# Designed miniproteins, single chains, continued (3), part 75

Each design is a single chain, and the fold is of that chain. pLDDT is the mean over its residues in the fold that is shown.

## One batch from the design tools (miniprotein)

Design m10600
Fold by ESMFold2-Fast:
Structure m10600 (fold): chain A 63 residues (1-63)
Amino acid sequence: SVADRLAAAEAEVEAHRASLTPEEAAVLDFLLAQARAALAAGDDALAERLIDGVRALLAEARA
């Protein structure tokens, strides 16, 4: 489910938090908050796009 994908993305950000800059962490936290809001509003398509954005940024930050 989209909720499970969001939970997985949140866990992945937390697992890598120590390696993130404060700026990277702030952007990821903002996107996760927006994804939660989208999911709460029933906008699964927006939530999925935001989750994909979180994963892409996290992968880039870890490179």
Scores: mean pLDDT 86

Design m10601
Fold by ESMFold2-Fast:
Structure m10601 (fold): chain A 73 residues (1-73)
Amino acid sequence: MEEARREELERQIEEGVHDLAAAVEATVAANILAKKYNLSPEEYEKKREEIFEKLSKKNSLEERKKTAEEILK
């Protein structure tokens, strides 16, 4: 059934797009913090991972923006 296959593909695309957006946002935020606080490569990687975990749990752009703003303080 084409409908069931399409629904599955749409779900996979949405999940992939969400994860990609969160990964890009986490990388940008971690880069800003690394420049601001002169983080080591290890500290940068840890921060990027922490930010990604927080952002990936948020389901809306608004929530991710608010979370990123708090992290960038």
Scores: mean pLDDT 74

Design m10602
Fold by ESMFold2-Fast:
Structure m10602 (fold): chain A 87 residues (1-87)
Amino acid sequence: MEEEERRIEEARRIIEEMAREQGLTEEELEEIRREVRERLREAGARAGVAEEVVEEKLEDAVVQALGRRLYEADPEGTERRLASLTE
C-alpha cells in the first residue's frame, strides 16, 4: 500500500521534472491535470465509485497522462528516464 503510493509519487515527481526540462509549459501541465481530474471525478460519480478509489486513480491517471504527453514530446528522454523506475 504505502510502497505503491510512494512509487506513484516518485514517478509523478520525475515526470514533472522531466516535463519542465522538456519545455512543457505550466499552463499545459495544469490543463492536463484539470482535464484528468474532472474526467475521473465525473466518471467515478456516474459509476458509483467511492471517492477513495477516485482519489487513488486520479494520481495514477495524472502520471499516465503526463507520461504520455512527455513520450509524444520527447520519447527518447522520457523512456530512458522512466525505464529504470517502471521496470
Scores: mean pLDDT 67

Design m10603
Fold by ESMFold2-Fast:
Structure m10603 (fold): chain A 85 residues (1-85)
Amino acid sequence: MKLTDPEGFEKEVDQALLDIARSVLDLASKNPAEKNAAVERELAAQATNPEISATYARMAELYAAGRKEEAKALYLAHIESLLKK
């Protein structure tokens, strides 16, 4: 469920997460699958939120399997689901 944020700072955080996911997709197109999986694994380790950490870990698995589009779609859908919940 969306939170009420009179200053809009919380929305900027949510938008930054989605923007990062899109930027990673563009960069990932130039990187081999091994590099993409390593980056997502490091992002999972850096995340303090367990929901976000789990999403990055799953993205790393999808990148390792060569499912780049599925990884991007999963990340965006999962984050949107968490925000809606």
Scores: mean pLDDT 63

Design m10604
Fold by ESMFold2-Fast:
Structure m10604 (fold): chain A 71 residues (1-71)
Amino acid sequence: SLAERAGDAAGAAAASSGAAGAEGAQKHMLYTYNSKTPEEAAKNAYEAAKELGGEKAGRAAGDASRTAMGG
């Protein structure tokens, strides 16, 4: 699904931006079933990655999620 692709992209971006190990965690934290829009998915990815790796990881995860969902 688009939400799964967004989760995978967000986790990879967060891990490469300072949140080591975030890739696996992001899949659970994004709650793909609750993210109905690209903006909702990006917000969830940002908040989850920010807690693990700070502001830079959060921004990278949110941007990657938006890109993967085509928004």
Scores: mean pLDDT 66

Design m10605
Fold by ESMFold2-Fast:
Structure m10605 (fold): chain A 100 residues (1-100)
Amino acid sequence: LTPEEKVVEAPDIEKVAEKLGITPEQARALQQAYVEGADATTIAKALGLEVEEPIPKDQGVDYLLEKIESGEITGERAKRILEIKKKVDYFNALISGTAP
């Protein structure tokens, strides 16, 4: 599902910024980075989330979820990663228009 290849207009960015509690400028920067293949770490930092584990650009948060499943990441660190995933999924849903 690809929208028409026109640059996203200010109203969509303002709506995303309002839902995320960030500035429209930050939302534009995130959307631009997302189009260019931004990693989940960049998105998480813009949402004010702490990130301790580097997230590979190609794998995103799924790489960290596999580490949690294998038991390499546990406890507090695992909780933070799950919070990052939840916020990243929400951001991606807003940008792709799949969120309510």
Scores: mean pLDDT 61

Design m10606
Fold by ESMFold2-Fast:
Structure m10606 (fold): chain A 109 residues (1-109)
Amino acid sequence: AKAKVLEAREKAIKNPGDIKAYLDLLKTMLEAGLVPASFPEALKLAEEERKKAEKEGFSEKAVKKIWTSTLINTMLSEPDDTLVPLTPEQREALEEAIEILEELIKEEE
């Protein structure tokens, strides 16, 4: 499980902006029940950016893209490969991010 998460993370880092690589990473994390140690801080920053975008009158699609991009980019910018167990609250956020990426892929096809 851990090895698959690290492999998916490396692929995502090497392919910036590849939504399918990001989706594969998030699904692998969900299946393994493991996330980067940076995930709690990344989620906090993503929620702050979401609230800011909503207050500034961005569209629902733009708000979702900002939230998901902040979460993923913050996780991938950290050099620490330490993985930690996924909490129930983090699982809900991870499932939401997966849904957003799947919808973005469908809309860009």
Scores: mean pLDDT 81

Design m10607
Fold by ESMFold2-Fast:
Parts: C-alpha cells; structure tokens; sequence
Structure m10607 (fold): chain A 61 residues (1-61)
C-alpha cells in the first residue's frame, strides 16, 4: 500500500540523515531515484521522488 511505501521511505530518509559517508548517501539517493523510475503508480513515484530529493538535500548541506 502507499502507506507502507511512505513509512518505509521515512525510515530510509532517516537512515540517510544519520549517515556520515557521502558515498553511502549518494548510493542510497540513487537507489531511491531508480525505484521512482520503475514505479508505475504516479502516487508511489511521487513518494520515491520526494524521498530522493530529501536525501539529496542532506548531501548538499
């Protein structure tokens, strides 16, 4: 369900924010972006794209 996807992505974003290795954060952002591209559901895709953007924003900080 979308709720399960959202909760999973919240955990992934929190993991990325706690990570200090930029290479690991970049890898995680890339994996989430890949999942967005593979999603056929527009609502699910939007959740992945938002999560990837949050991880990327952490990299830019």
Amino acid sequence: SLEEVEKRLEAVVELARAETDPAAIRTLAGLVRHEAAQSKDPAERELYERAAAEIEAHLAA
Scores: mean pLDDT 82

Design m10608
Fold by ESMFold2-Fast:
Structure m10608 (fold): chain A 64 residues (1-64)
Amino acid sequence: GPDYAALARRYAAAGDAHRAGAATVASGMEGDIESAREGAQALVDAGFEEEGRAALEAAITNAS
């Protein structure tokens, strides 16, 4: 798939915390639950609390 970790770094550098967090969660969808947690935390820290929680739940379901 796409290099979501590299994409997350580019969004973070551009100040786009929402897309950076979402890209980090997408990296977690490839079987890395730690990336999903980091993305969810970044979304919460940026004020997207409900989206961060929903993204983590989706990543856990996908990893199962």
Scores: mean pLDDT 74

Design m10609
Fold by ESMFold2-Fast:
Structure m10609 (fold): chain A 81 residues (1-81)
Amino acid sequence: SELEKELKELDEKARELGEEAARAERAGDYETAGRLLREQSELFRKMSEIYAQLGEEQKSASLYTASGILEAAADFYEELA
Protein backbone atom coordinates (compact mmCIF):
# COMPACT_ATOMS: atom_id res chain seq x y z
CA SER A 1 0.00 0.00 0.00
CA GLU A 2 1.00 3.67 -0.23
CA LEU A 3 1.26 3.87 3.57
CA GLU A 4 3.61 0.85 3.62
CA LYS A 5 5.76 2.50 0.94
CA GLU A 6 5.86 5.72 2.99
CA LEU A 7 6.89 3.72 6.09
CA LYS A 8 9.80 2.13 4.20
CA GLU A 9 10.98 5.54 2.97
CA LEU A 10 10.71 7.05 6.47
CA ASP A 11 12.53 4.05 8.00
CA GLU A 12 15.42 4.39 5.53
CA LYS A 13 15.68 8.16 6.18
CA ALA A 14 15.59 7.62 9.97
CA ARG A 15 18.38 5.03 9.75
CA GLU A 16 20.50 7.43 7.65
CA LEU A 17 19.96 10.25 10.17
CA GLY A 18 20.95 7.90 13.00
CA GLU A 19 24.20 7.00 11.25
CA GLU A 20 24.98 10.69 10.61
CA ALA A 21 24.22 11.52 14.26
CA ALA A 22 26.62 8.77 15.41
CA ARG A 23 29.37 10.19 13.17
CA ALA A 24 28.76 13.72 14.52
CA GLU A 25 28.89 12.37 18.10
CA ARG A 26 32.22 10.61 17.43
CA ALA A 27 33.59 13.90 16.02
CA GLY A 28 32.47 15.78 19.18
CA ASP A 29 29.99 17.84 17.12
CA TYR A 30 27.17 17.78 19.68
CA GLU A 31 25.25 20.59 17.95
CA THR A 32 24.95 18.54 14.74
CA ALA A 33 24.29 15.31 16.67
CA GLY A 34 21.43 16.98 18.59
CA ARG A 35 19.86 18.36 15.43
CA LEU A 36 20.06 15.01 13.61
CA LEU A 37 18.57 13.10 16.57
CA ARG A 38 15.71 15.62 16.71
CA GLU A 39 15.05 15.06 12.98
CA GLN A 40 15.10 11.27 13.56
CA SER A 41 12.63 11.74 16.47
CA GLU A 42 10.24 13.61 14.12
CA LEU A 43 10.39 10.77 11.57
CA PHE A 44 9.63 8.21 14.32
CA ARG A 45 6.55 10.27 15.28
CA LYS A 46 5.34 10.24 11.66
CA MET A 47 5.88 6.47 11.50
CA SER A 48 3.98 6.08 14.79
CA GLU A 49 0.97 7.95 13.32
CA ILE A 50 0.99 5.79 10.17
CA TYR A 51 1.12 2.57 12.23
CA ALA A 52 -1.85 3.88 14.27
CA GLN A 53 -3.77 4.41 10.99
CA LEU A 54 -2.93 0.81 10.01
CA GLY A 55 -4.25 -0.49 13.37
CA GLU A 56 -0.75 -1.50 14.54
CA GLU A 57 -1.19 0.02 18.02
CA GLN A 58 1.80 -1.68 19.67
CA LYS A 59 4.21 -0.62 16.88
CA SER A 60 2.75 2.90 17.03
CA ALA A 61 3.30 3.09 20.82
CA SER A 62 6.86 1.71 20.54
CA LEU A 63 7.85 4.31 17.93
CA TYR A 64 6.24 7.12 19.95
CA THR A 65 8.30 6.04 22.98
CA ALA A 66 11.50 5.80 20.88
CA SER A 67 10.76 9.30 19.50
CA GLY A 68 10.58 10.67 23.06
CA ILE A 69 13.90 9.05 23.98
CA LEU A 70 15.58 10.58 20.91
CA GLU A 71 14.06 14.00 21.73
CA ALA A 72 15.51 13.80 25.26
CA ALA A 73 18.93 12.85 23.85
CA ALA A 74 18.75 15.77 21.38
CA ASP A 75 17.88 18.18 24.22
CA PHE A 76 20.86 16.86 26.22
CA TYR A 77 23.32 17.32 23.32
CA GLU A 78 21.94 20.79 22.53
CA GLU A 79 22.58 21.80 26.18
CA LEU A 80 26.20 20.57 25.82
CA ALA A 81 26.79 22.56 22.62
Scores: mean pLDDT 89

Design m10610
Fold by ESMFold2-Fast:
Structure m10610 (fold): chain A 61 residues (1-61)
Amino acid sequence: SSKQHLQQMRDTLQALYDAGDYDGARAFLAREFGMTFASDEEVKAAIPAIIATLDARVAAL
């Protein structure tokens, strides 16, 4: 389901963020969402807002 898919994407991104795997997070966001970031600092700063957006979408489904 769309809800399960979004929850899986959210959980994967959270795990990468918690591990400090910003290279993995950039590759994941590029592959799954077409989002590109110039640096690890840029992706690190963006991830909390992306997770919050995914959580809001999951809650709305």
Scores: mean pLDDT 86

Design m10611
Fold by ESMFold2-Fast:
Structure m10611 (fold): chain A 81 residues (1-81)
Amino acid sequence: SAREEVERAARELREALRRIKELLAKGDSLSREELARLIGEILRAIGEYYLLELLSEKRGVPLSEEAREAMEEAKKLLNVK
């Protein structure tokens, strides 16, 4: 269902943002493998963000409060617009 798609995308976005924050908190101690994970989680967060935007704006699916909060966090953390 459309609601399940929104909830899944919101969950994936939140998980990616959590991992990004964890990796960024390590600062200059990031290994090569951790830098690759950071890039991967950023790309995942961008993808899930735009999927939520597509579901809302183009398909008219109502966003949950959880989804809206995740999108706002992504805008602040990743400068996504």
Scores: mean pLDDT 84

Design m10612
Fold by ESMFold2-Fast:
Structure m10612 (fold): chain A 88 residues (1-88)
Amino acid sequence: DEEKRKKMVEALRRDAEEARRLGAEAMAEALERARRLVERAGEEGGFEAALEVLGRILERARERTSDDDSLEEQGRALLEAVREVEAE
C-alpha cells in the first residue's frame, strides 16, 4: 500500500520537525534517521518492509526508555535503537 507507506514517512518527517521545534535534538535526529531507514525499506519491499523496520526501531527504543522519561531521554533511546538497526 503506497499511500500508507507515504503517510508513515510523512508522519516521521513531521514528528522530527516538531521535536526540533521543541528543542529535543536527539529525538529530531533519531526521527530523521528512522525516516530514511523506513523510506529505504519501503522502496525495496513496500509498506510491510517499512512497517517491519519501524517496528524493530520502536521495539529496541522501548527496551531503553519508560513513559516517565523526558522527550530528550526518549530521543537518545530512539537514536541508539536507530543506530543498532542501521548496523544490521
Scores: mean pLDDT 81

Design m10613
Fold by ESMFold2-Fast:
Structure m10613 (fold): chain A 72 residues (1-72)
Amino acid sequence: MKTPTKEELYERLNKLLARARELLESQGFSQEEIDQALNHIRDIINYLIEQKRYLEAQEFLDFAEEEIDRAR
């Protein structure tokens, strides 16, 4: 088990947010609703990274990616 770097977590976050936006747009959500949801995800990851909780940030990203993959 290897702790991810801050840079790796931000790269994953940016890719996740792009995928989530496309999915939510395809489902007919408004831009305001999408922006609110994506900002919430970003805030959680930023908080965990600032606290140096890199494994928790990775776990959250893993769960979010699985949810997007299931919704496809």
Scores: mean pLDDT 83

Design m10614
Fold by ESMFold2-Fast:
Structure m10614 (fold): chain A 99 residues (1-99)
Amino acid sequence: KIEKKIFELLEKLKSEDPEVRYQALVELNKLIPKASKETLEKAIPYLKEAMKDEDPRVRLLAIGAYSRALLKLGKFDELEKLHREYPTLETTINLIAKK
């Protein structure tokens, strides 16, 4: 159920419309904490590509989603490296994810 929705949202990250990609990442940031580790490992390559996006809002949310996925997967070394590159990330993504 959650896994199907996550894969549908990952496909939306390929949209030509930055608003569609942005909305997909808003939803992904909410669903990632509930996802299985197997689903998250499959999501990692999509999230890394979205971190290179043309739209700075899409990049920021992708970094947030990647951070949440790393935390769930227990990849603390990768998470620490990410937080060194983006020290304000946690505050920003938490504000967006709370609604």
Scores: mean pLDDT 78

Design m10615
Fold by ESMFold2-Fast:
Structure m10615 (fold): chain A 91 residues (1-91)
Amino acid sequence: GEEIAEEAKRAAEATIAAGAAGTSAASQAGGALGAIGSGITVGLAVRKGEVSKEQAEEVGEAIREAGRASGDAVAAKGGEAGAKLAKEGLI
């Protein structure tokens, strides 16, 4: 369970950082999509009982922080969306 949460967090952080290092809107949008994808992965894992809600909240906060740290508004919005998906899960 924890392994899925840690992997999703690392994937989101790496994708956001790579996007922020780019000079184009497309690379920054890629970072945002990575954050959303990681949020979905964690939310699905919570639904399956593989990740706890507490672990999902910690991952969601890390994704949000990575988005803010990027300095890009699109990545920050993606981080917020990913955090919400991780914390609330999918029904």
Scores: mean pLDDT 70

Design m10616
Fold by ESMFold2-Fast:
Structure m10616 (fold): chain A 86 residues (1-86)
Amino acid sequence: MLTVEVALEAPDAAGNVTYTATLSVSESGRVTLGLFVDGKLQALETREVKSGETVTLTVTLPKPATAYALGVTTSGEQVRSPEKTV
């Protein structure tokens, strides 16, 4: 089973917003995590993981926007987070 979430931090003193995507896995294997902001892929990582491990991607952008994350396995299983907006 895959679980993916996106968290947004409050804007910093310069107006930058930090977006964090977190993928949790219950099975060992290769997974890919993508972080999308305003419908654009901002960060991507592919990693070999063991059951119970977490993959995290962080992006800082100068504007609040709508973000979501997508987790995929080599077998084609996909999970998408709810969209978050600042």
Scores: mean pLDDT 79

Design m10617
Fold by ESMFold2-Fast:
Parts: C-alpha cells; structure tokens; sequence
Structure m10617 (fold): chain A 71 residues (1-71)
C-alpha cells in the first residue's frame, strides 16, 4: 500500500504536473488528449498565472525527477 509520505508527495507532485502540463501546452508541445485537457483546465482556473511561474514549476518537477515520479 502507498505510504502517507508517498501520498503527500504525490499530491504535491500533482500540482507541479498540472502546472508543467500548462507550460508544455503554451510551448506548443504535442501532448496526449488527457494532458491537453488537464492543461486547459488549469489555465482556465488560473487565468492570472504567468508563463514564468509555469516554467519554474516545470523546472522544479524536472529537478524532483519527473521520470521517476511518473514511473
């Protein structure tokens, strides 16, 4: 079963993933339909977000090992 620490980290990573998806969409990255929906929903919920804030989230997620977090 997932540990409490894993679930909390997953929740935090989920926020970074949403922001990273929004960043990727703005950069014109070819994303899957579910990821496009996630990105569009985030941008609709956060219209005042800046491209720099989204880029910073993408860099943070990369530093935390996006490939390991998604595996």
Amino acid sequence: APSEEFLEQFRRDGELIRRTAAWALLQGVDLGPSTVELARRYLAEHPDTTEEELRAAAEELRRRGLERAAA
Scores: mean pLDDT 71

Design m10618
Fold by ESMFold2-Fast:
Structure m10618 (fold): chain A 64 residues (1-64)
Amino acid sequence: MSIEEILEKTLERIRQATSLEQLKQVFREGVKELYEAGASQDEIDEFLLRASEEVQRVLAQQQS
């Protein structure tokens, strides 16, 4: 699986997560997969930014 595929897969899992624990698990797995795949610092930084935004969005929607 390419770095781009890992990123997209992880963002999709974040969007589909139904609990805070699931969101944390998906986030951790995504970061680990990107690191193991040899992602560049720029790719990791982009993932962290986008993943944080998705997590905050999902949490806000679930609390409303």
Scores: mean pLDDT 75

Design m10619
Fold by ESMFold2-Fast:
Structure m10619 (fold): chain A 67 residues (1-67)
Amino acid sequence: GEAERLARQLQIAEQMARGAALALGAKVLSISAEQVGPTRFRGTAVTDKGTIVVDSDAQKGVTVTLE
């Protein structure tokens, strides 16, 4: 159902943020995910090397930002 679909997309956003942190060699201190638009999901990983934000949009693709 819709709730199951939403949960899966949030899990994917978290996994993408974790993957980015792992690729950077960073230690994950906290992780979260949220829906920021009808087709856009955001995963955020706070790490020992900075904050990684991954935005996934069905039409615009994936953006990864390190702050």
Scores: mean pLDDT 84

Design m10620
Fold by ESMFold2-Fast:
Structure m10620 (fold): chain A 79 residues (1-79)
Amino acid sequence: SEAADKALAYLEKQLPTMSKEDQLRLKAAIQNLRKMREAGFSGEEIVDQLKLQARTAREQGRDSLAEALEAAARVGEAA
């Protein structure tokens, strides 16, 4: 999926700009999204998962991580 590919590429570019703790969390999120692609989930389902992960990050007070995940979801939607 072009949507999934662009969203994942965006997140990978954000990794080095984040705190070490947020990098670990984002790496886990990227791994889960890659597994979803491998399992044949659609780009729309991957965007929905990004939105869910962003909400969880907001609940945890991880605003920078949430913003990156929200931006990745928008990149996926625009693809």
Scores: mean pLDDT 87

Design m10621
Fold by ESMFold2-Fast:
Structure m10621 (fold): chain A 66 residues (1-66)
Amino acid sequence: SRAAAVDLLVAAGLSREQAEAAVDLALAAPPENQSDVLGTALVLAGLSPERAQALVEELRALGVIG
């Protein structure tokens, strides 16, 4: 769910506002672009590319993004 995704990103070190913005930005993208949009948003929020990729895979496993 969106709420579970937001909580996961907050646990990873984002503020709630950053987490909500990142999830909402990704969900507004076409399904084929959601992983790239989320990954980019997480790197811009200060996460390493490796950490961002791990979180993208987790959110895909949760069914939040395509």
Scores: mean pLDDT 85

Design m10622
Fold by ESMFold2-Fast:
Structure m10622 (fold): chain A 62 residues (1-62)
Amino acid sequence: SKIEEYKEKAVEAVPDSLKPFVRKMLESMARGETTEETIKAMEVLNEVAGEYARKAKEEVEK
């Protein structure tokens, strides 16, 4: 499904240390709300994941 595709892309764009957190968030969202709103939210997450991943990686790896 489209949700599964975005989940993979979002996890892939996030640094290894954050992957379990991102997976948990996406699973929670998809399980609770598998509506079109959830798909749009995942699209936004996929778009910003790159920028967020860079900043988060710098802070986590400090």
Scores: mean pLDDT 58

Design m10623
Fold by ESMFold2-Fast:
Structure m10623 (fold): chain A 98 residues (1-98)
Amino acid sequence: MTVTVIIMEAEGVFILLVFDENGKLLDVYTVETEEELKEVIRKLAEENDDFLILGSGEAGKIAKETLESLNLPDLQIIVDEEKNVAIASNIPLSESPL
């Protein structure tokens, strides 16, 4: 299944919004620690054949480092340092809807 994951940070809590290929919200994860965030990212990358993960600030940095550690095939990571955003995907980013 193809999933899009948006990671947000609010008041020391990380929120992961998981969407399907049609933009329907499938799941919401709320995690309080960097280690819990890494575990959820790892799980989502392993349970889904295709993924697009978008994170800003600290969440984006943690997502990048976590996914790089998994040695995944076809992983592409784009970091926008000016906007402090990281995008990670194992699908061609040119075919990404956003």
Scores: mean pLDDT 78

Design m10624
Fold by ESMFold2-Fast:
Structure m10624 (fold): chain A 81 residues (1-81)
Amino acid sequence: ATPSLEELLAQIAAILEPKDPERTAALVARFREALAARDTAAAFGVLVEMAQLGNEAPLSPEERARLGALVEEALRRLGRE
């Protein structure tokens, strides 16, 4: 089964939350607001900020690779709007 944008968001949050719970919660809320408003540009910006947080956070190489793949998949889904 193909994961939904909400499922991808949950997986991204699971990687980032243990490192920075406050910023992760804020980004998740902003992404959901952007999706509800059908604001693809705002949703894209939040995904970029999630990737930036992943670069700043002390992630393992495996966690970093997974985060990158999840963000890329979410960007592909937004591009198909």
Scores: mean pLDDT 83

Design m10625
Fold by ESMFold2-Fast:
Structure m10625 (fold): chain A 68 residues (1-68)
Amino acid sequence: SEAERALAQARELLEEAKKTGDYETAAYLLRKLLLAHGVSEEVADEIAELVEQGRFEEALALVEEALK
């Protein structure tokens, strides 16, 4: 499904962030992905902030909830 593809892409972005240390780029791209899939700006912004802080487990949990 579209949601399953979006979740897979989100996981890839977070793994890339862990490898490169470029949390800002990962947060930016993930925010755009979430907005494209109908996630609200408020939730997308919260997830982006968690990624920028390196709080990847919390970010992923919110992504999974938002993409249901």
Scores: mean pLDDT 87

Design m10626
Fold by ESMFold2-Fast:
Structure m10626 (fold): chain A 79 residues (1-79)
Amino acid sequence: SMAQRQAELQLEQEMGVAEIHTAVGLRTDTPVEEMLAGLERMERRAEEIAREQNASPELVERVRRHFEELRRRVEEHGA
């Protein structure tokens, strides 16, 4: 639906912001713990937007997996 497309656009923007912050953090050697804390806050914001926009369960799961992948990349950098 058009409403779900709007929710998708908003959440894709939030996911993009998280990707940029992760890439910048890795490039500037930001401590792993600080990057993980930032991602936790960004994911909570995205979950709030998903709830407000009445996002589909499939879209909510996509957002969750995206943040899990970003956390994994941060943890691998700190290994």
Scores: mean pLDDT 86

Design m10627
Fold by ESMFold2-Fast:
Structure m10627 (fold): chain A 96 residues (1-96)
Amino acid sequence: SREEFEERLRRAREEALKSREEKKAVWEAVMMEAEGGMRVILASSEAIALISEGKREGEEKEKEARERGRELIERAAEEAERAEREGRELVRRAEE
């Protein structure tokens, strides 16, 4: 009947919209993870540069540079982990 056809069409549209929202959430989660990974790479590069400069200036400056480099990497790693958690929550909410 027409009523049965309209009901099936309504359900198909609702399922298509849900699928689109789920795919969008997965894409956003992947982008957040990629951005987090990039921040860690950049922090590691900065740490290497600081340590190299510290080595040229002397033992005390090298020690200070290693400490600062470690702090930069730790902060970037924490931000990356936060981004991964937010991405997982986006996907979970879209799947509801």
Scores: mean pLDDT 83

Design m10628
Fold by ESMFold2-Fast:
Structure m10628 (fold): chain A 87 residues (1-87)
Amino acid sequence: SSEEIERQAIEQARGLFAALKERAEKALASGDRAAIEEMLAQAEKFRADLEGLLAWAEKNGQEALVEELRRLLAEVEELIERLREAL
């Protein structure tokens, strides 16, 4: 069903973000500027990918997916700000 596909999409996105966040936390803890810059680039790419998925979800009237993606985007933006502040 479309609902099952939506749930799998958000679960996959959250899993990818968890892995990204773990790598970013390690970079931040290390103080390695090059590692932090690489994680910032990856986080910005992930944000762009999520914005594309959000636009698709909005166009297709997937209100529950839109809400979940907006929450995830807020978490991604918080991580991006932390990475920027460390540079």
Scores: mean pLDDT 88

Design m10629
Fold by ESMFold2-Fast:
Structure m10629 (fold): chain A 113 residues (1-113)
Amino acid sequence: MTVEEAIEEFPARAAELGSSKEDIEKAYEIVLKFKNGEISAEEAIDKLEEIKDPAARYLGLSIIGAYLLEKGGPLELIERVLRILARLVAEKAGAPEEVAEENVEKILKELEE
């Protein structure tokens, strides 16, 4: 799936995960503004973290993270996205946040080779 395809499918996927229309529209607008170069990756991440719906927030951050990885974006922003995603996954699974942080650190070390 391309980033473009992921953006087009975003509203339907978020709705399937139980996100509200309002949170879907907010997250989708943030992702589109980032994709169009209207806002920075850092600003997009900050705005997505303000969305209370975990599914819309997770999907939006996943798209930003995938785009940054594809483009070879700043490691600091990639790390930030991975830490947020790992925390959201841990919360959903009922796992301790400490386990999520350890897993992110391992992934980042592998990416740094």
Scores: mean pLDDT 72

Design m10630
Fold by ESMFold2-Fast:
Structure m10630 (fold): chain A 62 residues (1-62)
Amino acid sequence: SVKELIEKLIEILLKKYEEDKVISKFEMRQIMRENGFSDEEIEAVLNSLKGNSYTVKELKKL
């Protein structure tokens, strides 16, 4: 599910960034690609996000 993909993304982001760091959709796409997400999984996550950038803290509230 998209929620499970977002949870996986959050786990990856927390290894590299502070919870309050603003991360753009472009940066999220690159990070997901580098961490073995498929193109379909990347599109599913990014299309579920209404904003252009998110903090990890904001992603956790989805």
Scores: mean pLDDT 85

Design m10631
Fold by ESMFold2-Fast:
Structure m10631 (fold): chain A 58 residues (1-58)
Amino acid sequence: SARDIYLAIAGKELGVSAAAVADALANPSRARYRALAEKGGLSESTVRRILESLAAAL
């Protein structure tokens, strides 16, 4: 499905599994965004923007 494709792409971009992206979308929190940012070498604000945009598209 389009949702599964979007989750897979976001996971690849963030350096995490599609399941981790889905969990972050279902239970958004600063702590989850920070953890993803630390794993991917990105800023928390970048991760939050990506996930919020993805949530709006799903």
Scores: mean pLDDT 78

Design m10632
Fold by ESMFold2-Fast:
Structure m10632 (fold): chain A 98 residues (1-98)
Amino acid sequence: LLAAAREALARSTVRGPPTIRITLGDEPAALRALIDAFRAAVEERDLPLTVDLAVDASRDRMVFDLDHPRADTEGARLMHEGLGRFFLAIAEVREAAR
C-alpha cells in the first residue's frame, strides 16, 4: 500500500498535499487495521499526503477519493493512473483478508 501510494505521488504533477479519502464499508477488522497502519506509516514518514479515514457500514465496498486543490487536467490524469495501482494493491489485500 505505502509503496503504491508513493508511486502514485511520484507520477503526478499535482501541487500541494493531496488527500486520499478512504471510506470503509462492511470490511473485515484485519483490513481496517491494515488501513489504519497505512495511515500511521504516512504520518510517521512525513509524506506529503493526508489520509482521511471514514466508515460507512451501509456500503459493501471500500471507496477511495482523491482531493487535490491545485490539480490540473494532466495532473489529475496521472494521479488517476497511479491510483489504479493503489486500488489493485487494496483489492489484493482485501482478497487475502477474506
Scores: mean pLDDT 57

Design m10633
Fold by ESMFold2-Fast:
Structure m10633 (fold): chain A 95 residues (1-95)
Amino acid sequence: SVEEKVAEMRAQLDAFIERMKKELDRIVEEGKAKGLSPEELKIQLEAFRALGIIQLVTLRDGFLKEYPDVPEETVQALYDEAVARLDKIVEEALK
């Protein structure tokens, strides 16, 4: 049962990261099409990352509330992994 709950949380985080990746790609494409400077694009991507972190915190807090029988350190590890994935996507877009 804990394994099934972890799989459900991971699926939600994977879906979230996929949505964030698509939105990031849209921001980059629109920014380049509008002729935004690298500095202006960086500001938009940093704001996007900050909003993504807020959403991930909300998901983590929701998981802790919905799955109180899953160890808190397990939920935190899934959150930390999702944050690292978001950071990597943003870093790659800034190159």
Scores: mean pLDDT 88

Design m10634
Fold by ESMFold2-Fast:
Structure m10634 (fold): chain A 66 residues (1-66)
Amino acid sequence: SVDAAIRAAEEAGVRSVITGQPVTADLGDGVTATVDGAARTVTITLPDGTEVTLPLRDFPAYLRTL
């Protein structure tokens, strides 16, 4: 679900801040999100290999449009 995907990315963001490293979360259906908590950005990789980078605060709204 979209809510589960948002939660997974938020948890990855927290882990990224704690570890100082980008953290990748599997959102399902071939979609992944790499979260950089220090930069406050997320890079979403779609099944076709398309990458979209956006601010973490914009991620929930973007994911709801998919």
Scores: mean pLDDT 78

Design m10635
Fold by ESMFold2-Fast:
Order: sequence, then C-alpha cells, then structure tokens
Structure m10635 (fold): chain A 80 residues (1-80)
Amino acid sequence: SEAERAGELVLEFARRVQEILDRGRAEGWSAEEVLARLDALYEETRKRIEELADPELREQVLAGLDVVMDQVREAIRRRA
C-alpha cells in the first residue's frame, strides 16, 4: 500500500541519517560535511515521497521529515 511504502521510506531515511552521523563521528567529518550529506539524503528521500499517489499522506510524511531534519541540523550546528 501507499502507507506501507511511505513507512519503509521513513525507516530507511532514519537508518541512513544514523549511518551518516555515526560515520561522520568515526571519520572526523566537519559539521559542514555532515550537513551536506544529510541535505543530499533529505532531497533524495523527499523526491521519493513526492512520487506517492496520496497527496494527503505525502504532505504528512514530508512535514514529519522536515521536523526531524530541522532537529538534526540544529543539533549538528550547535556542535560546530
């Protein structure tokens, strides 16, 4: 279903965000490098969500993603 596809995209996004954060910490990436990789992942995920046929579900998922990204970006910038 559309809702199942949306859920899978959200879980994949969360996992990939964590991978970027973990790798950045392990490899000593700058805040700018981590943010650039997160922004690229966000844009990729946003485009996939925009392919969902249900516009209401699409809007809800994108709004949730934006809240998560704002929190993650703020946390990273605070450490820079």
Scores: mean pLDDT 84

